Designed miniproteins, single chains, continued (4). Designs and how they scored, part 10

Each design is a single chain, and the fold is of that chain. pLDDT is the mean over its residues in the fold that is shown.

## One batch from the design tools (miniprotein)

Design m12313
Fold by ESMFold2-Fast:
Structure m12313 (fold): chain A 101 residues (1-101)
Amino acid sequence: HMREHILRAAELLRPFAPEEAEKALQYVEDGNYREAIVTLLAAVAHLVLGLPPELIRGIFENKTDEQLLEEAKRLLETADFLGLPPEVREAIRHLIEAIKL
């Protein structure tokens, strides 16, 4: 079930972050679900916060699953507050479900 959530998040984010979506799909094919989640979550954080993707990725790589879950929830709240596209918010919800597994 984790795989399905990651694939759906990548699909939803493709119009906004095509490079990161493709990288995440490659990580999924390699069985590297954590790297796929980190990649997509970093893309979301760039869209929500405007921080450089490389900085965000470095921060997220060193987080525990519990810390990533809290970051994902905060990103969802911020995306909702800012009125970001429903596809971005749905992608964050799928990433939250993937991290919880």
Scores: mean pLDDT 85

Design m12314
Fold by ESMFold2-Fast:
Structure m12314 (fold): chain A 105 residues (1-105)
Amino acid sequence: MDKIKKLVEEAVELLRRTGDLFKELGDQYEKEGDLKKSFEYDAQATFAYADAVTSQKALEQGKAEEEAKDLVPILRRHARLLEKAGFLEEAEELRKLARELEKAL
């Protein structure tokens, strides 16, 4: 239980960081006049922040183990999007956390 709670807390932090990275990309493409890419990355940032909020609420409700099962595919999805955007180190951190959560379940 304590180990899973700690991994879900780490997921909240990494998902917030993922949101920040995509938001920074969205802002950069807006400055370059690429509105399509700006909207795409702003949407990816919104989904990352929403997933972080969901996991944080699960922690506050004592539902870390239930949330951990849902987080494995969520972390892998965001990792794939980060890798596509060129954030290779951040993508691997999410994949590592997904493997640790899957092993703890």
Scores: mean pLDDT 89

Design m12315
Fold by ESMFold2-Fast:
Structure m12315 (fold): chain A 94 residues (1-94)
Amino acid sequence: HMMEEIEKEVEEQLKQALKNSGIKLKPEELEKIKEEARKNLEPMKEKVRKAIEEAVKSGELSYLLDLSEEEKEELILRLAMLNAYSEALEKLYK
């Protein structure tokens, strides 16, 4: 439901982080990162979901038990997008 909003926020966070590091991202480079991230989004969501389940079981993220299903799904989507964008950046410029 908030996929487009989360994607925009993650994109802006990435641009700001790179700018703070003295790196200015070209439009064509951003498009490549975006396409690569989108290809890996679903498997990344599954990876993030499993990591959250493990953290909840260990007691590290026990407060997540108080979150609604909608709030949990939003958190998973946001973290998955951040990780997918990070991996895409590393893969394209390594």
Scores: mean pLDDT 75

Design m12316
Fold by ESMFold2-Fast:
Structure m12316 (fold): chain A 85 residues (1-85)
Amino acid sequence: MLVEEAERLLEKAEEALKEGDFEKALEYLKEAAVLAAVAVARGEPGAEEVARRVEELAREMTEKAGEEAARAAQEAVAEAAEAVA
C-alpha cells in the first residue's frame, strides 16, 4: 500500500536526521511525498493525512536549511567587513 510505503520512507528520513544527515533525510522525505501524492490520486484512505505530514516535515527541514544558509551569508558579510579594515 502506497500510504504504508510513504510511512516507511518517513521513518528512514527521521533515522537519517538523527544521524545528522540533513540532505539524506530530505531526499527520503521528497520520495515519501511523491508516493503520498500518488496515493491521494488513487483515493486511498488516510492518504491525505500522510501527504500533509510528509509535506509539513519537508517544509520544516527546508526552512531549517534556509536559516543555516542565511546565517552563513551573515558571517560572510562580517568577514568581508573585516577585510576592508
Scores: mean pLDDT 67

Design m12317
Fold by ESMFold2-Fast:
Structure m12317 (fold): chain A 91 residues (1-91)
Amino acid sequence: MIVKSKKEIEEELEELLKKLEKAAEEGKIPSEEELEKKKKVAELLAKIQEALVNKDWEEVIKLVEEMLEVLGQEHLIEEARKAIEEYIKSL
C-alpha cells in the first residue's frame, strides 16, 4: 500500500484544485452564461480556500461539489470527495 505523508496529500489536493481551475477554463459554457459561471466559480474557489484554512472539511467537500456541478464535471465529485477525506484522515 502507498503510505502518503501529510505534505504529499496536501500537494495532491493543490493539484486537484489546479485541475478544477483548468476544467473551469475548458468547460463548455455559452458566452453570456460563461461570465456568470466564472464569477460563481471564483467565489466558490475563494470559499474553498477559506474553508481549508479553517479546517472545515465538510464545507470544503460541499463547495467542491457545487463547483463541479457548475462546471458540468459531476463525474469528478466522487474523486474530489475521496481526496479530501484521505487528506483529513492523514491529519
Scores: mean pLDDT 69

Design m12318
Fold by ESMFold2-Fast:
Structure m12318 (fold): chain A 97 residues (1-97)
Amino acid sequence: SALKKVAEQLGVDESAVRTFLEDLEELAKKTGDEHFKKALEALKEGRIEEAIEHLRASPSLAGKAAAGALLAALLGPDDPRVQEAAAEMRALLAQAA
């Protein structure tokens, strides 16, 4: 299944992917942010990189956090793209303070 392939690529259990998809669906419903809906659709089809792009395009902390989690799982925490996502989150937190 697409979910099994996503779980294998992220190095996690299929149950963890299901929980993540449920969290994205809840965020899409609560916020109305189309980026969460598009990310959910991409992940259901196994398109992890496309899902990450949609989450990164969200102006929300939740979107940046979700993108960072997927990038870290896929590439490892030392990858420059993971560090960029973390920097974006830190910038948003500094503006909120």
Scores: mean pLDDT 80

Design m12319
Fold by ESMFold2-Fast:
Structure m12319 (fold): chain A 108 residues (1-108)
Amino acid sequence: MSNFEKLVERAKKEIDDAVAKGASLQEFKDLVERILAQLTLQALIDGKIYGVEKEALKLINEFEERVYDIFKKLEAGEITLQQAADEVKRVIEEFYKKLKEIIEKAKS
């Protein structure tokens, strides 16, 4: 597995563990913010290496907007912690797939 793929799998496990342990709203947000920072940094590094910085930045902006929309719904009580966790994992998976596709095209 790539370093990015390992980060994604670890992030999904940390999110599942937080929900299973009954994490508070703040603990969940802090965890997801840390995950977002780690994935964003790796995406910027890969974007620079493969000359796809503009495409990586666009994906990062979309990723951040989606995560903050989930936080807003969770804070408003519109979704449960479990639903928020499932949505965050989906957003991470989509971000990874799109970034991987861009990088693989750049390697060709």
Scores: mean pLDDT 86

Design m12320
Fold by ESMFold2-Fast:
Structure m12320 (fold): chain A 70 residues (1-70)
Amino acid sequence: MKEGLPGGNPTKDMEKIIESIAKVLRGAGVPQHLVDEFVEKLKANPEASSAEIGLWVDEVLARARAERAA
């Protein structure tokens, strides 16, 4: 959410966003190793757009689905 930082550090805010997304993915039944890889990708790309992050979420969900096999 955009609350406005009083001169805070954007990189620290990214860490909280990563934690929140990881928690949601785990709740959705995504295996921990895929969550860890997703977190690593986000940390490596702190300037990633919302669209890119969405694509990465789709990739993780697709990988989790493939691993579980229908």
Scores: mean pLDDT 73

Design m12321
Fold by ESMFold2-Fast:
Structure m12321 (fold): chain A 74 residues (1-74)
Amino acid sequence: MTTTVLDTEEENDKTLVTLEAKPGLKPGQKMTLTGNNFTATGTLKEVEEDTATLEMNKGAAPLLKKGMTATLLL
């Protein structure tokens, strides 16, 4: 399962990534974002009607871009 990055916010101790919500996404799931020579994994914290929030390690925001693909880890 894949979804799309909508926004990225840097917080004090973490990076928050807003994803497009899709059926089957649930809090606690791990997802990977992939770009050129880049992979980062986060954990879903919240899933709402239109958006889901992925929590990642601090400092990931400069590597993340709107439109990137997030893939559910199985």
Scores: mean pLDDT 79

Design m12322
Fold by ESMFold2-Fast:
Structure m12322 (fold): chain A 83 residues (1-83)
Amino acid sequence: SGTSTITITLKYSAEEGGFEIVSATQTPPVKIKSLTITTDAATRTATVTVETANGSATATCSGLADGETCTVTLTITGELLEP
């Protein structure tokens, strides 16, 4: 196991009432159990939750304008995919 930094860039769409993932990176690579993005369209808030067998991390972007991007950074412990 090791500590990974996960960087996710999201874009808000008012027409679709939600967020899309523009990019996602992790350094070093760890085994991800789940990645969940929850959207509150009224506040234009995205909550990103990443889970591994060893823990979870959450980050939030809020108040985005239509077409605006937001980058969240999460630090999580997980099983390293490469030695």
Scores: mean pLDDT 79

Design m12323
Fold by ESMFold2-Fast:
Structure m12323 (fold): chain A 88 residues (1-88)
Amino acid sequence: SLAEEALRLFRAFVDAISRRTGRSKEEILRELEALVQSGSKEAFIEAVRELARRYGLEDEAAPLVELLESMSEEEFREFLYLLAEERR
Protein backbone atom coordinates (compact mmCIF):
# COMPACT_ATOMS: atom_id res chain seq x y z
CA SER A 1 0.00 0.00 0.00
CA LEU A 2 1.02 3.65 -0.27
CA ALA A 3 0.96 3.82 3.55
CA GLU A 4 3.46 0.92 3.78
CA GLU A 5 5.70 2.58 1.14
CA ALA A 6 5.54 5.88 3.08
CA LEU A 7 6.56 4.01 6.25
CA ARG A 8 9.51 2.43 4.40
CA LEU A 9 10.65 5.84 3.11
CA PHE A 10 10.14 7.38 6.56
CA ARG A 11 12.30 4.65 8.15
CA ALA A 12 15.03 5.34 5.57
CA PHE A 13 14.87 9.09 6.32
CA VAL A 14 15.07 8.58 10.11
CA ASP A 15 17.93 6.09 9.64
CA ALA A 16 19.81 8.67 7.52
CA ILE A 17 19.48 11.30 10.29
CA SER A 18 20.57 8.72 12.89
CA ARG A 19 23.66 7.75 10.84
CA ARG A 20 24.61 11.40 10.26
CA THR A 21 24.03 12.65 13.82
CA GLY A 22 24.55 9.58 16.05
CA ARG A 23 21.14 10.28 17.65
CA SER A 24 18.67 7.49 18.46
CA LYS A 25 15.50 6.90 16.44
CA GLU A 26 13.47 7.82 19.56
CA GLU A 27 15.25 11.20 19.90
CA ILE A 28 14.66 11.96 16.20
CA LEU A 29 10.95 11.05 16.49
CA ARG A 30 10.61 13.35 19.54
CA GLU A 31 12.17 16.21 17.53
CA LEU A 32 9.74 15.52 14.66
CA GLU A 33 6.76 15.46 17.07
CA ALA A 34 7.85 18.86 18.48
CA LEU A 35 7.83 20.28 14.92
CA VAL A 36 4.35 19.00 13.96
CA GLN A 37 2.01 21.99 14.50
CA SER A 38 -1.26 20.10 13.83
CA GLY A 39 -2.65 16.68 12.91
CA SER A 40 -2.83 17.64 9.22
CA LYS A 41 -0.85 15.95 6.44
CA GLU A 42 0.51 19.38 5.42
CA ALA A 43 1.86 20.02 8.95
CA PHE A 44 3.58 16.59 8.96
CA ILE A 45 5.14 17.25 5.53
CA GLU A 46 6.44 20.66 6.71
CA ALA A 47 7.94 19.03 9.83
CA VAL A 48 9.74 16.46 7.62
CA ARG A 49 11.04 19.26 5.36
CA GLU A 50 12.31 21.22 8.39
CA LEU A 51 14.16 18.15 9.77
CA ALA A 52 15.65 17.50 6.31
CA ARG A 53 16.82 21.13 6.10
CA ARG A 54 18.38 21.04 9.60
CA TYR A 55 20.47 17.96 8.77
CA GLY A 56 21.19 18.61 5.08
CA LEU A 57 19.06 15.59 4.05
CA GLU A 58 16.67 17.25 1.59
CA ASP A 59 17.60 14.68 -1.10
CA GLU A 60 16.92 11.76 1.30
CA ALA A 61 13.56 13.30 2.31
CA ALA A 62 12.43 14.16 -1.25
CA PRO A 63 10.89 10.73 -2.13
CA LEU A 64 9.02 10.69 1.20
CA VAL A 65 7.73 14.27 0.79
CA GLU A 66 6.63 13.57 -2.81
CA LEU A 67 4.78 10.39 -1.79
CA LEU A 68 3.09 12.07 1.22
CA GLU A 69 1.94 14.99 -0.99
CA SER A 70 0.39 12.50 -3.47
CA MET A 71 -1.45 10.54 -0.74
CA SER A 72 -5.09 11.00 0.23
CA GLU A 73 -6.03 11.96 3.80
CA GLU A 74 -7.22 8.36 4.35
CA GLU A 75 -3.90 6.89 3.12
CA PHE A 76 -2.00 9.39 5.31
CA ARG A 77 -4.08 8.32 8.34
CA GLU A 78 -3.20 4.67 7.62
CA PHE A 79 0.49 5.68 7.48
CA LEU A 80 0.19 7.34 10.92
CA TYR A 81 -1.45 4.21 12.38
CA LEU A 82 1.38 2.03 11.01
CA LEU A 83 3.96 4.48 12.39
CA ALA A 84 2.32 4.41 15.85
CA GLU A 85 2.31 0.57 15.87
CA GLU A 86 6.04 0.47 15.01
CA ARG A 87 6.81 2.60 18.12
CA ARG A 88 5.50 -0.17 20.43
Scores: mean pLDDT 86

Design m12324
Fold by ESMFold2-Fast:
Structure m12324 (fold): chain A 87 residues (1-87)
Amino acid sequence: SMDIPPLPLFSVLVDKETAEKIKKFFDELGIEGVRVVETSEGYVIEVSWYALNKLLELGYITQEEVDEIAKNPEKLVPLLEKAVKEK
């Protein structure tokens, strides 16, 4: 792309079921900035800061949880699974 926004993107390897559940959750909320990429090793979920901020605005996650993901991106998937369950 000619213009690459400086917005950070989190990428985490997951199984197909987890990828489908999380993608459906964001799609049902109408939140953009989430993609699922199929690879030979599994599925990669790509989540933008925009998507995380939308979950924060809607009350599905807290600022403390966003700060934890910034320190450890591995915590992204467990947090999103919790958000899906608490929908």
Scores: mean pLDDT 75

Design m12325
Fold by ESMFold2-Fast:
Structure m12325 (fold): chain A 86 residues (1-86)
Amino acid sequence: LPPPAPPLTKQQIADALDKAIEEMKKLGTDEETLKKLEKERENVKNATSTDEMAAAVQKAVKAAADAGDESLKALVDQLSKAEVAA
């Protein structure tokens, strides 16, 4: 098996979500979707395990997909690999 990717800190994941939210604001994403993403970002900051972070990111990815942003899907894939590594 290839070596696993290094684990992402909750701060790095929160920063990635913040950047995705900023990009979606530039695309004119609706306020409801942005609020859902911001809530999941707060859930990531409060997470104490990779499982909790992955769950919050997955919910954020679903909200972003509704607005046409697939960048968060790659982050979910990376988190899944990092969890196996940790």
Scores: mean pLDDT 68

Design m12326
Fold by ESMFold2-Fast:
Structure m12326 (fold): chain A 101 residues (1-101)
Amino acid sequence: SQLDRDIQDSLLAMNDVVGKILVKSIEEHPEKSAESLEEQSRFLEEQAKKLEDTDPKKAELYKKASELYRKASEEARKGNVEEAKKLAEKGDKLLNEAYKL
C-alpha cells in the first residue's frame, strides 16, 4: 500500500540522517563515537538473534552491520578515523537494505 511505502521511505530517510550524524561524530568525538558504535553493534546482534527464525535474510543483514559497527568502533579507538568512517558507512548501507525487506 501507499502507507507502507511511506513508512518504509521515512525509515530509510531517518537512517540516512542518523548515519551521517554518526560518521561526522567519529571525526569530531572519536572516543564517544566508538562507544555509540559498540552499543549499536550489540543492539543489532541481539535483534539478529531475535529475527533468525522469522526473518533470516534481515537477521543476516543486521549481523553483518553489527560486525561492521564493531570494527568501526575499534578503528575509531585506534585513531583511524577515515577507516572507522568507511566501516560505519558500509554498516549503514546494510541496515538500509534490511529496512527495504
Scores: mean pLDDT 79

Design m12327
Fold by ESMFold2-Fast:
Structure m12327 (fold): chain A 116 residues (1-116)
Amino acid sequence: SAAAEALRAAARERVRAHLAADQPMEALRVAAEELGELYGAYEAVEIALEAIERLSVTAAGLVLGILQALLEEGATPENVARIRAALEAAMAATPDLSEADRAAIRATFDELVAVF
């Protein structure tokens, strides 16, 4: 819709402004909030935002990716299994993630799946 397009454009400008100001965590928060407005998934967005506050930028980006995939593809058992496999592959390809970040990402994935 025109309203969804306008919201997406406004969110992209806010994300770009935060990145230009070297505020990647604020950019991730704005992106998560935009997903909440687009999909009406406020409980899932709150779970993601709470996780993002405790994580590195890289780990927070993976949490946002999980939220987006669940919202776009749906949380069917088949999609959940595919998203989990993609997450594990992404974490394996990211050597700088701490074990604490990895555990927190997995816990957040389970919490997100539970509210869909």
Scores: mean pLDDT 78

Design m12328
Fold by ESMFold2-Fast:
Structure m12328 (fold): chain A 90 residues (1-90)
Amino acid sequence: MERVLDAEIRVALMEIRLAIAKITLKNHDKFSKEDVEWLKRQLKKMEEDVAELRRIAEETGDPVLDSLYREAQKILEEMKEILKEAEKKL
């Protein structure tokens, strides 16, 4: 139960970071280098969260944790696409 709650919190925080990145991308025709570096820092943190979720899912064999890990991977891939689009707006 406690590990599932921690994993759910991690995924929710990743969704918040993705939502902020999407709003930033929508509201800006051009990106500063600082905006791109901010997105890179968010992406790195999300990669760390995905790695931790994978570790916990593999160690426990819990199908709920595996499901949360797969959801986190999808969020990470969407963030990678946002970074690519932001870099095009430099």
Scores: mean pLDDT 84

Design m12329
Fold by ESMFold2-Fast:
Structure m12329 (fold): chain A 94 residues (1-94)
Amino acid sequence: KAEAEAALEEQRAALSPSARQWLDWLTNLSDEELIEKLVEQYKAQAKKQGKEVTEKDIEELRKKIEEELKELDKLYKEGKLDPVAKLVWERHKK
């Protein structure tokens, strides 16, 4: 456990600022909180581009994020995640 936590911190330090933020969100937020954060980022990005965001766009984005989280959970349950990814996912689920 301690070795995997040290490896996670080393990998986190080597990531870009945006990748570190994504890792921190995945580690510390619930599924619902993570989805809301990503929806807010999508809305902010669309506003910068002068694009209208529809309810359908938000619904499709939420569904896509939920499907990606479900796939990660499947990989975790099948023991296919590497030790660092497993630790991140375990923290996300608690």
Scores: mean pLDDT 72

Design m12330
Fold by ESMFold2-Fast:
Structure m12330 (fold): chain A 96 residues (1-96)
Amino acid sequence: SSETKKLIEELKEELKEAVKNPETFRDSEGYSLSDYRAQIIYALENNYKFKSEETKEKLEEAAKIEDPKEFAQQLLEILEDEEGAKELLEILYPPR
């Protein structure tokens, strides 16, 4: 949807700022890169139903990245694929 595309674009801009200042980064909700990693790990460990196995594998690899700048860069790469971007958005900001 147009709303989903806008949210993906906003997340891309936030992650570009995270790459520049990974240690002090906070998104519009106040979440840090460590909060993003925690949400990704939670999804992987609690049987989140991935629509794309490729996206799941990319997130498993991202979760292993200890360097916050490299972690943010890997998330940006996932956002370049529409399906990966949708999955990442749902994982970081799950519907209530």
Scores: mean pLDDT 85

Design m12331
Fold by ESMFold2-Fast:
Structure m12331 (fold): chain A 76 residues (1-76)
Amino acid sequence: MEEELKKLLRERAEREEAYQTGLGIAFDTLPVELTPEQRERAIAALEESLEEAKNDPRFTDDYIKFLEEALERLRA
């Protein structure tokens, strides 16, 4: 039980890191090239965040658009 919680927290940290890296690359704030595996993880993290934002009315249209633009840039 405690080990499963630690795994979930680690997965969340890794997804957050992939999300932040993806945003940095999409908007040219990070001068690094992603491996295909890192790019896929960043895209997956951003897609998960976008789905969450679309399903939660607390998130603004500007935030949703920001995530959509980041995803389009990473997919290009």
Scores: mean pLDDT 71

Design m12332
Fold by ESMFold2-Fast:
Structure m12332 (fold): chain A 77 residues (1-77)
Amino acid sequence: ELEEKGLNLTGEIEDLIKQNLDAILSNPALMNRVREIDKLSIEAGDALRAKDYEKAEKLIKELEEKLAELKAELAKL
């Protein structure tokens, strides 16, 4: 179920980036947010594969927070 949550979150992130690609590419601050999210996504996936569920859960929560921040910043445009 933690893996399912991570998969759903990744899909939501991909869709959000696709829908807002032009805005993200033209804004260095938004590009930085996307890079942060990408790094956390990779680390969460690595933790899940290593069966480090404590670390994976923490990273997924951080991803949710960063995604919410990105959505809020995009909504201000």
Scores: mean pLDDT 81

Design m12333
Fold by ESMFold2-Fast:
Structure m12333 (fold): chain A 81 residues (1-81)
Amino acid sequence: SEAAKEKAIEKVRIAGLVADELASEGKTLGDEGEKSLIDGLKELGLSEEDAEAIVKTIRDAAEAGEDAAAAGVEAVEKIFA
């Protein structure tokens, strides 16, 4: 649904911003932070595989010094396309 898509985009944008801030300090979301995001996305109706793919996209972008929020949002948009 459009509402689920918008909510997923909001969660992922926030998580990506947090991941980028943590990366600036040499930190990561960690297993617990990633699990919380996966569980939240699954509650919005995403599959575990899609939720894991989004989280990996956020992690990889933050580790690369890229915009993790933008990368995560793009991943959500592709899943809902």
Scores: mean pLDDT 87

Design m12334
Fold by ESMFold2-Fast:
Structure m12334 (fold): chain A 114 residues (1-114)
Amino acid sequence: ELDALSARALAGDEEARKRLALREYPTILKLLDEVKEIIEKGMTKENKQKVVSLLTAMALIAIGAGDVETARLVAETMVKVDNSKSKEEALKIVDETIEKIKEREERLRKELAE
């Protein structure tokens, strides 16, 4: 099942690529929630490194699914969070990223429902 979907996506099937990206979104959203929990504990050097590592892993997941738009969004979020000056600023950046991913998920679901 997973093998067949991945093979179709690799062969250039746009619907299969959208379905594969949608399957990864719950994992990406869960990891973004984990990033928020780390930020809420304080933006120490150690916690900042953990956040950057998790965001890097999310970008790689999106690249693996062929979702370049989501990979770019997560990479831009990583840079913004790494350059944030406060915990409040970092949380706002992550919340904005979560909303953009949810909007993309809804758009892809609507495209596949027709």
Scores: mean pLDDT 80

Design m12335
Fold by ESMFold2-Fast:
Structure m12335 (fold): chain A 72 residues (1-72)
Amino acid sequence: GPEVSVERAGLAVAGAVAAGGLSQEAGNKAGRAVTEHGPRVSVDELRRLVLEAGGSERGAEAAANAALGGPL
């Protein structure tokens, strides 16, 4: 699937929190996990990291969509 930079993935997680799709706690944990993953992350991996951080499936989709430049 499509890949994004760690910086883009981190911004997407922050955007999902700002839009109310993720709690601040889940967003902080997912953002940390993204940073630990490496310089690039696939959208499927981003979705998995958000779910592992305690985010909902909808929150994971919001972060994935934000990473691709889509609507939340």
Scores: mean pLDDT 80

Design m12336
Fold by ESMFold2-Fast:
Structure m12336 (fold): chain A 65 residues (1-65)
Amino acid sequence: GRAELEARLDALADTLRSLGGLTGLSPEAVRRAILEHFDDPEALARALGIPVEDAEGLIARVRSV
């Protein structure tokens, strides 16, 4: 559920900060995009301004935590 996803994102705080720095987004904006688009890698890629393959890798990493 959403609470489990939020806990996984808390464990990845350093990753979200790094991705924010690369994308020009705040860590909170990155977190919101992942929460809104976790089941849609193409929508997540558009929201973050990254390639779809990178969005898929990010989702896989979140699922592995």
Scores: mean pLDDT 80

Design m12337
Fold by ESMFold2-Fast:
Structure m12337 (fold): chain A 75 residues (1-75)
Amino acid sequence: MMERMLQVAKKAIDLYKDDPDALFITMVSMMKEAMKRFSRSQVEKFAKEVIDYVKKINKDAADKFEKYFKELLKA
């Protein structure tokens, strides 16, 4: 299940690599869905994999997503 979600995330990142706003919205949506369906440790693993993948394509988008994810986990 998590592997499939990660594969879908990577394809979405590749699709929206030239549209930072669409990429950010898509990553946020996928993170919220993961938080509803998986344990905290699985969500953290998913987030790290997604952030690492995005960093290779668009560092600014990855940094924005990483900050948002950290805020979601604080409260």
Scores: mean pLDDT 76

Design m12338
Fold by ESMFold2-Fast:
Structure m12338 (fold): chain A 82 residues (1-82)
Amino acid sequence: MEEIERLRKEVLELIEEILRKQLADGVITEEEAQRLLDQAQQELDAFIASNTPEEVLETLRRGVENLRGALRDYDAALAGAP
């Protein structure tokens, strides 16, 4: 349970970080960022409630890795060579 809660928090924090960067860049609005975060929370909670702890752990670990990759790719695109 504690591991799932920790991974859920990390996934949401990574999503929030990506959304904050997109908001700062003017790619999305503040209202869209809040809606996407709220939707991600609801979808994560529904997924955790509807799947086995083993499936949830594996999926959340992959989700964290994928989100960290997306964040790095976003940072690399912003830092792109002139």
Scores: mean pLDDT 79

Design m12339
Fold by ESMFold2-Fast:
Structure m12339 (fold): chain A 65 residues (1-65)
Amino acid sequence: KLEEDIQKINEKAKKLYEFSVELIKRFLADKPEEEQQKAIELSKTGIDNRKKFLIEKLKKEYEKQ
């Protein structure tokens, strides 16, 4: 089902974001919180853009069937 496949993409994006936040905080632990937050925001933007692309692609595939 389209909704189930979209849900899986959302879940993967959420897990990737959580993992990225943890890694950024560890890797940039010696940096100010502002630098950590900027890195987190850039990571979130990239993940959200990829998620949007995959969902749009998935919807187009379902329209063909």
Scores: mean pLDDT 82

Design m12340
Fold by ESMFold2-Fast:
Structure m12340 (fold): chain A 90 residues (1-90)
Amino acid sequence: ATDQELYDDITNTLNYMFNIVRREQDPSNPQAQRTISQITNIQNNINNGTITPQQALNGITTVSNGVSDMIPDYRSMFDSRIQTHQDMIS
C-alpha cells in the first residue's frame, strides 16, 4: 500500500470514530471532548503534511483505545481496522 492509501484509510477510521463518539456520548463528557480533540488534531496533521504514516498510526491506535474504553461494543471492530492499517505500513 502507498502512504496516501494508508492516510486515506486512517482518515476514514478517524471520521467513523468521530461520528460514533458524537452519537453515543454526552457532549459535556470530558473524556469524549478529549477524544474528539485528539481525532481533530491527527486529522489536521495529516491534512497539513506534518505527520508521518507511523505517527498517524500511533495516534489512531491511542484514540481507538480511548473510544473502545468509552464504548466497548466497538473494540473488536476498531482493533480489526487498526490491524489493517498496521499491515499497510512498510
Scores: mean pLDDT 84

Design m12341
Fold by ESMFold2-Fast:
Structure m12341 (fold): chain A 74 residues (1-74)
Amino acid sequence: EELLKEAEEYEKLAKIVRDGSAANRTYFDARAAALPDPELAAKARQIGDDNVASMDRLAEGLEKKAEELKKEAE
């Protein structure tokens, strides 16, 4: 039961990170679209993409940890 609780915790953290990643993409896309300077807009999108990629990798790691714990609990 302890391993299943830990797996649930990692799954919840992964969901939070995934939700944050989606919100971050939406935020930077909206901010970039509002910028009159194309160069600045491109940089804003790049920062958003880099942040999303980083968060997605973190979420993937958390999801893998949850999966491993579930398999060990079997």
Scores: mean pLDDT 85

Design m12342
Fold by ESMFold2-Fast:
Structure m12342 (fold): chain A 70 residues (1-70)
Amino acid sequence: MEIKVEVEGNTPAAAEAARRAVLEALERHPDPGEALRAAGERLRQLPAGAVVRVTVTIDGKTVGTTFVGP
C-alpha cells in the first residue's frame, strides 16, 4: 500500500501546516477516511485567509480531497 499526500497552499506556512496535520492524522488513524476527517478538524484551525488543497492517494487511487478556502 503506497500512500501519497499532495498539498497545495497559498503560502508555504499554510501548506506545511496542512501537510503536517494530514501526516499526523494518517499515523494515528489506520483508516484513511477517519484520518482525513481528523485532519479536516485540524485544518479549520489554520490562520484566516489560508487557502489549501489536500489530496490523498492510495495505490494510485484518490481516496480523499479536502479544500480550505476563503
Scores: mean pLDDT 74

Design m12343
Fold by ESMFold2-Fast:
Structure m12343 (fold): chain A 91 residues (1-91)
Amino acid sequence: MTLEEALQRAAALHSEAELEAMLLGVLDRALERAKERHPELRDVTREQVRRGEGLSLEQWRALMRVFIEELVRALAARGIADAAEVVVPEL
């Protein structure tokens, strides 16, 4: 199963508001975890990430790797996908 297929399943089973709440929670958790793993992200604010601005390409790549990991984990926790079955793109 691809990440896109897992997200399509989520969209079929949940309302837009439920998906938005899940994705925002994933983003917040991913940013906290990314800051622990990547010191270069320490000064990145939640507002910058939500606006899609103020980050370098390297900061975005580091954050996106962690975001995808947390997204797969959130989908697995909701029974939408098994984390081991989700093919994640290499960044």
Scores: mean pLDDT 74

Design m12344
Fold by ESMFold2-Fast:
Structure m12344 (fold): chain A 61 residues (1-61)
Amino acid sequence: MKEKIEEAKKKLDEIVERYKDNLTEALHQARKLYLEMGRDPEVAKLVNEALLKLREEQLAK
């Protein structure tokens, strides 16, 4: 189970890095990852935290 969460975090970091200038696409890719991981609450928490940070960075510009 811990391995699944670590893999989700790694993939989420890759999504955020790849789509940092396209918040809409980052959101779509993160949601796809969440669904692929079976709507795991821990994955949902990681997705929400990553998207919140990305949104904050966009607003700080």
Scores: mean pLDDT 76

Design m12345
Fold by ESMFold2-Fast:
Structure m12345 (fold): chain A 84 residues (1-84)
Amino acid sequence: MNIKREAIISVGETTALLFVFEEVDGKVVRIGGRLLPVSELPAWLKEIKPDKVIVYTKESLREEVEAMLKELGIPYEIKVEESM
């Protein structure tokens, strides 16, 4: 039995929406969602310790988000949201 945690995060200027998916043997068995101030996001990611993060954010926020994820040492993929 192999347990894997992946997070999907939408990051705005002040708030982040975080979804954590817990998989057992390739099947999603638990989904948790949380709305956080962006300032609290690093602490929650350290607690959750996801195997991978997929981040949706604006191009203007990309560098700050990438720097945060690199500092935390979390494997990540950044997807730029449409800014309209």
Scores: mean pLDDT 76

Design m12346
Fold by ESMFold2-Fast:
Structure m12346 (fold): chain A 71 residues (1-71)
Amino acid sequence: MIEIEFEGYKVTFSGNEELTEETARGIVVWARFVYFASNGKLSLEEALQIGADIEVALGVLTRKPEIKVEK
């Protein structure tokens, strides 16, 4: 289980043994880019899911982790 802050929210990643802190940070970097580029079209949770999809598409992960967002 890995916890990272994103835009004042606590993001918890779990359920994937392949997940490292580096990969979780990568998901947040992708999510930040996509979230701000969306100009309000995506929620923070949707942006994080897209970030995870990118890491899977790049072959860094074989599957998406469970992602929980808390304030």
Scores: mean pLDDT 81

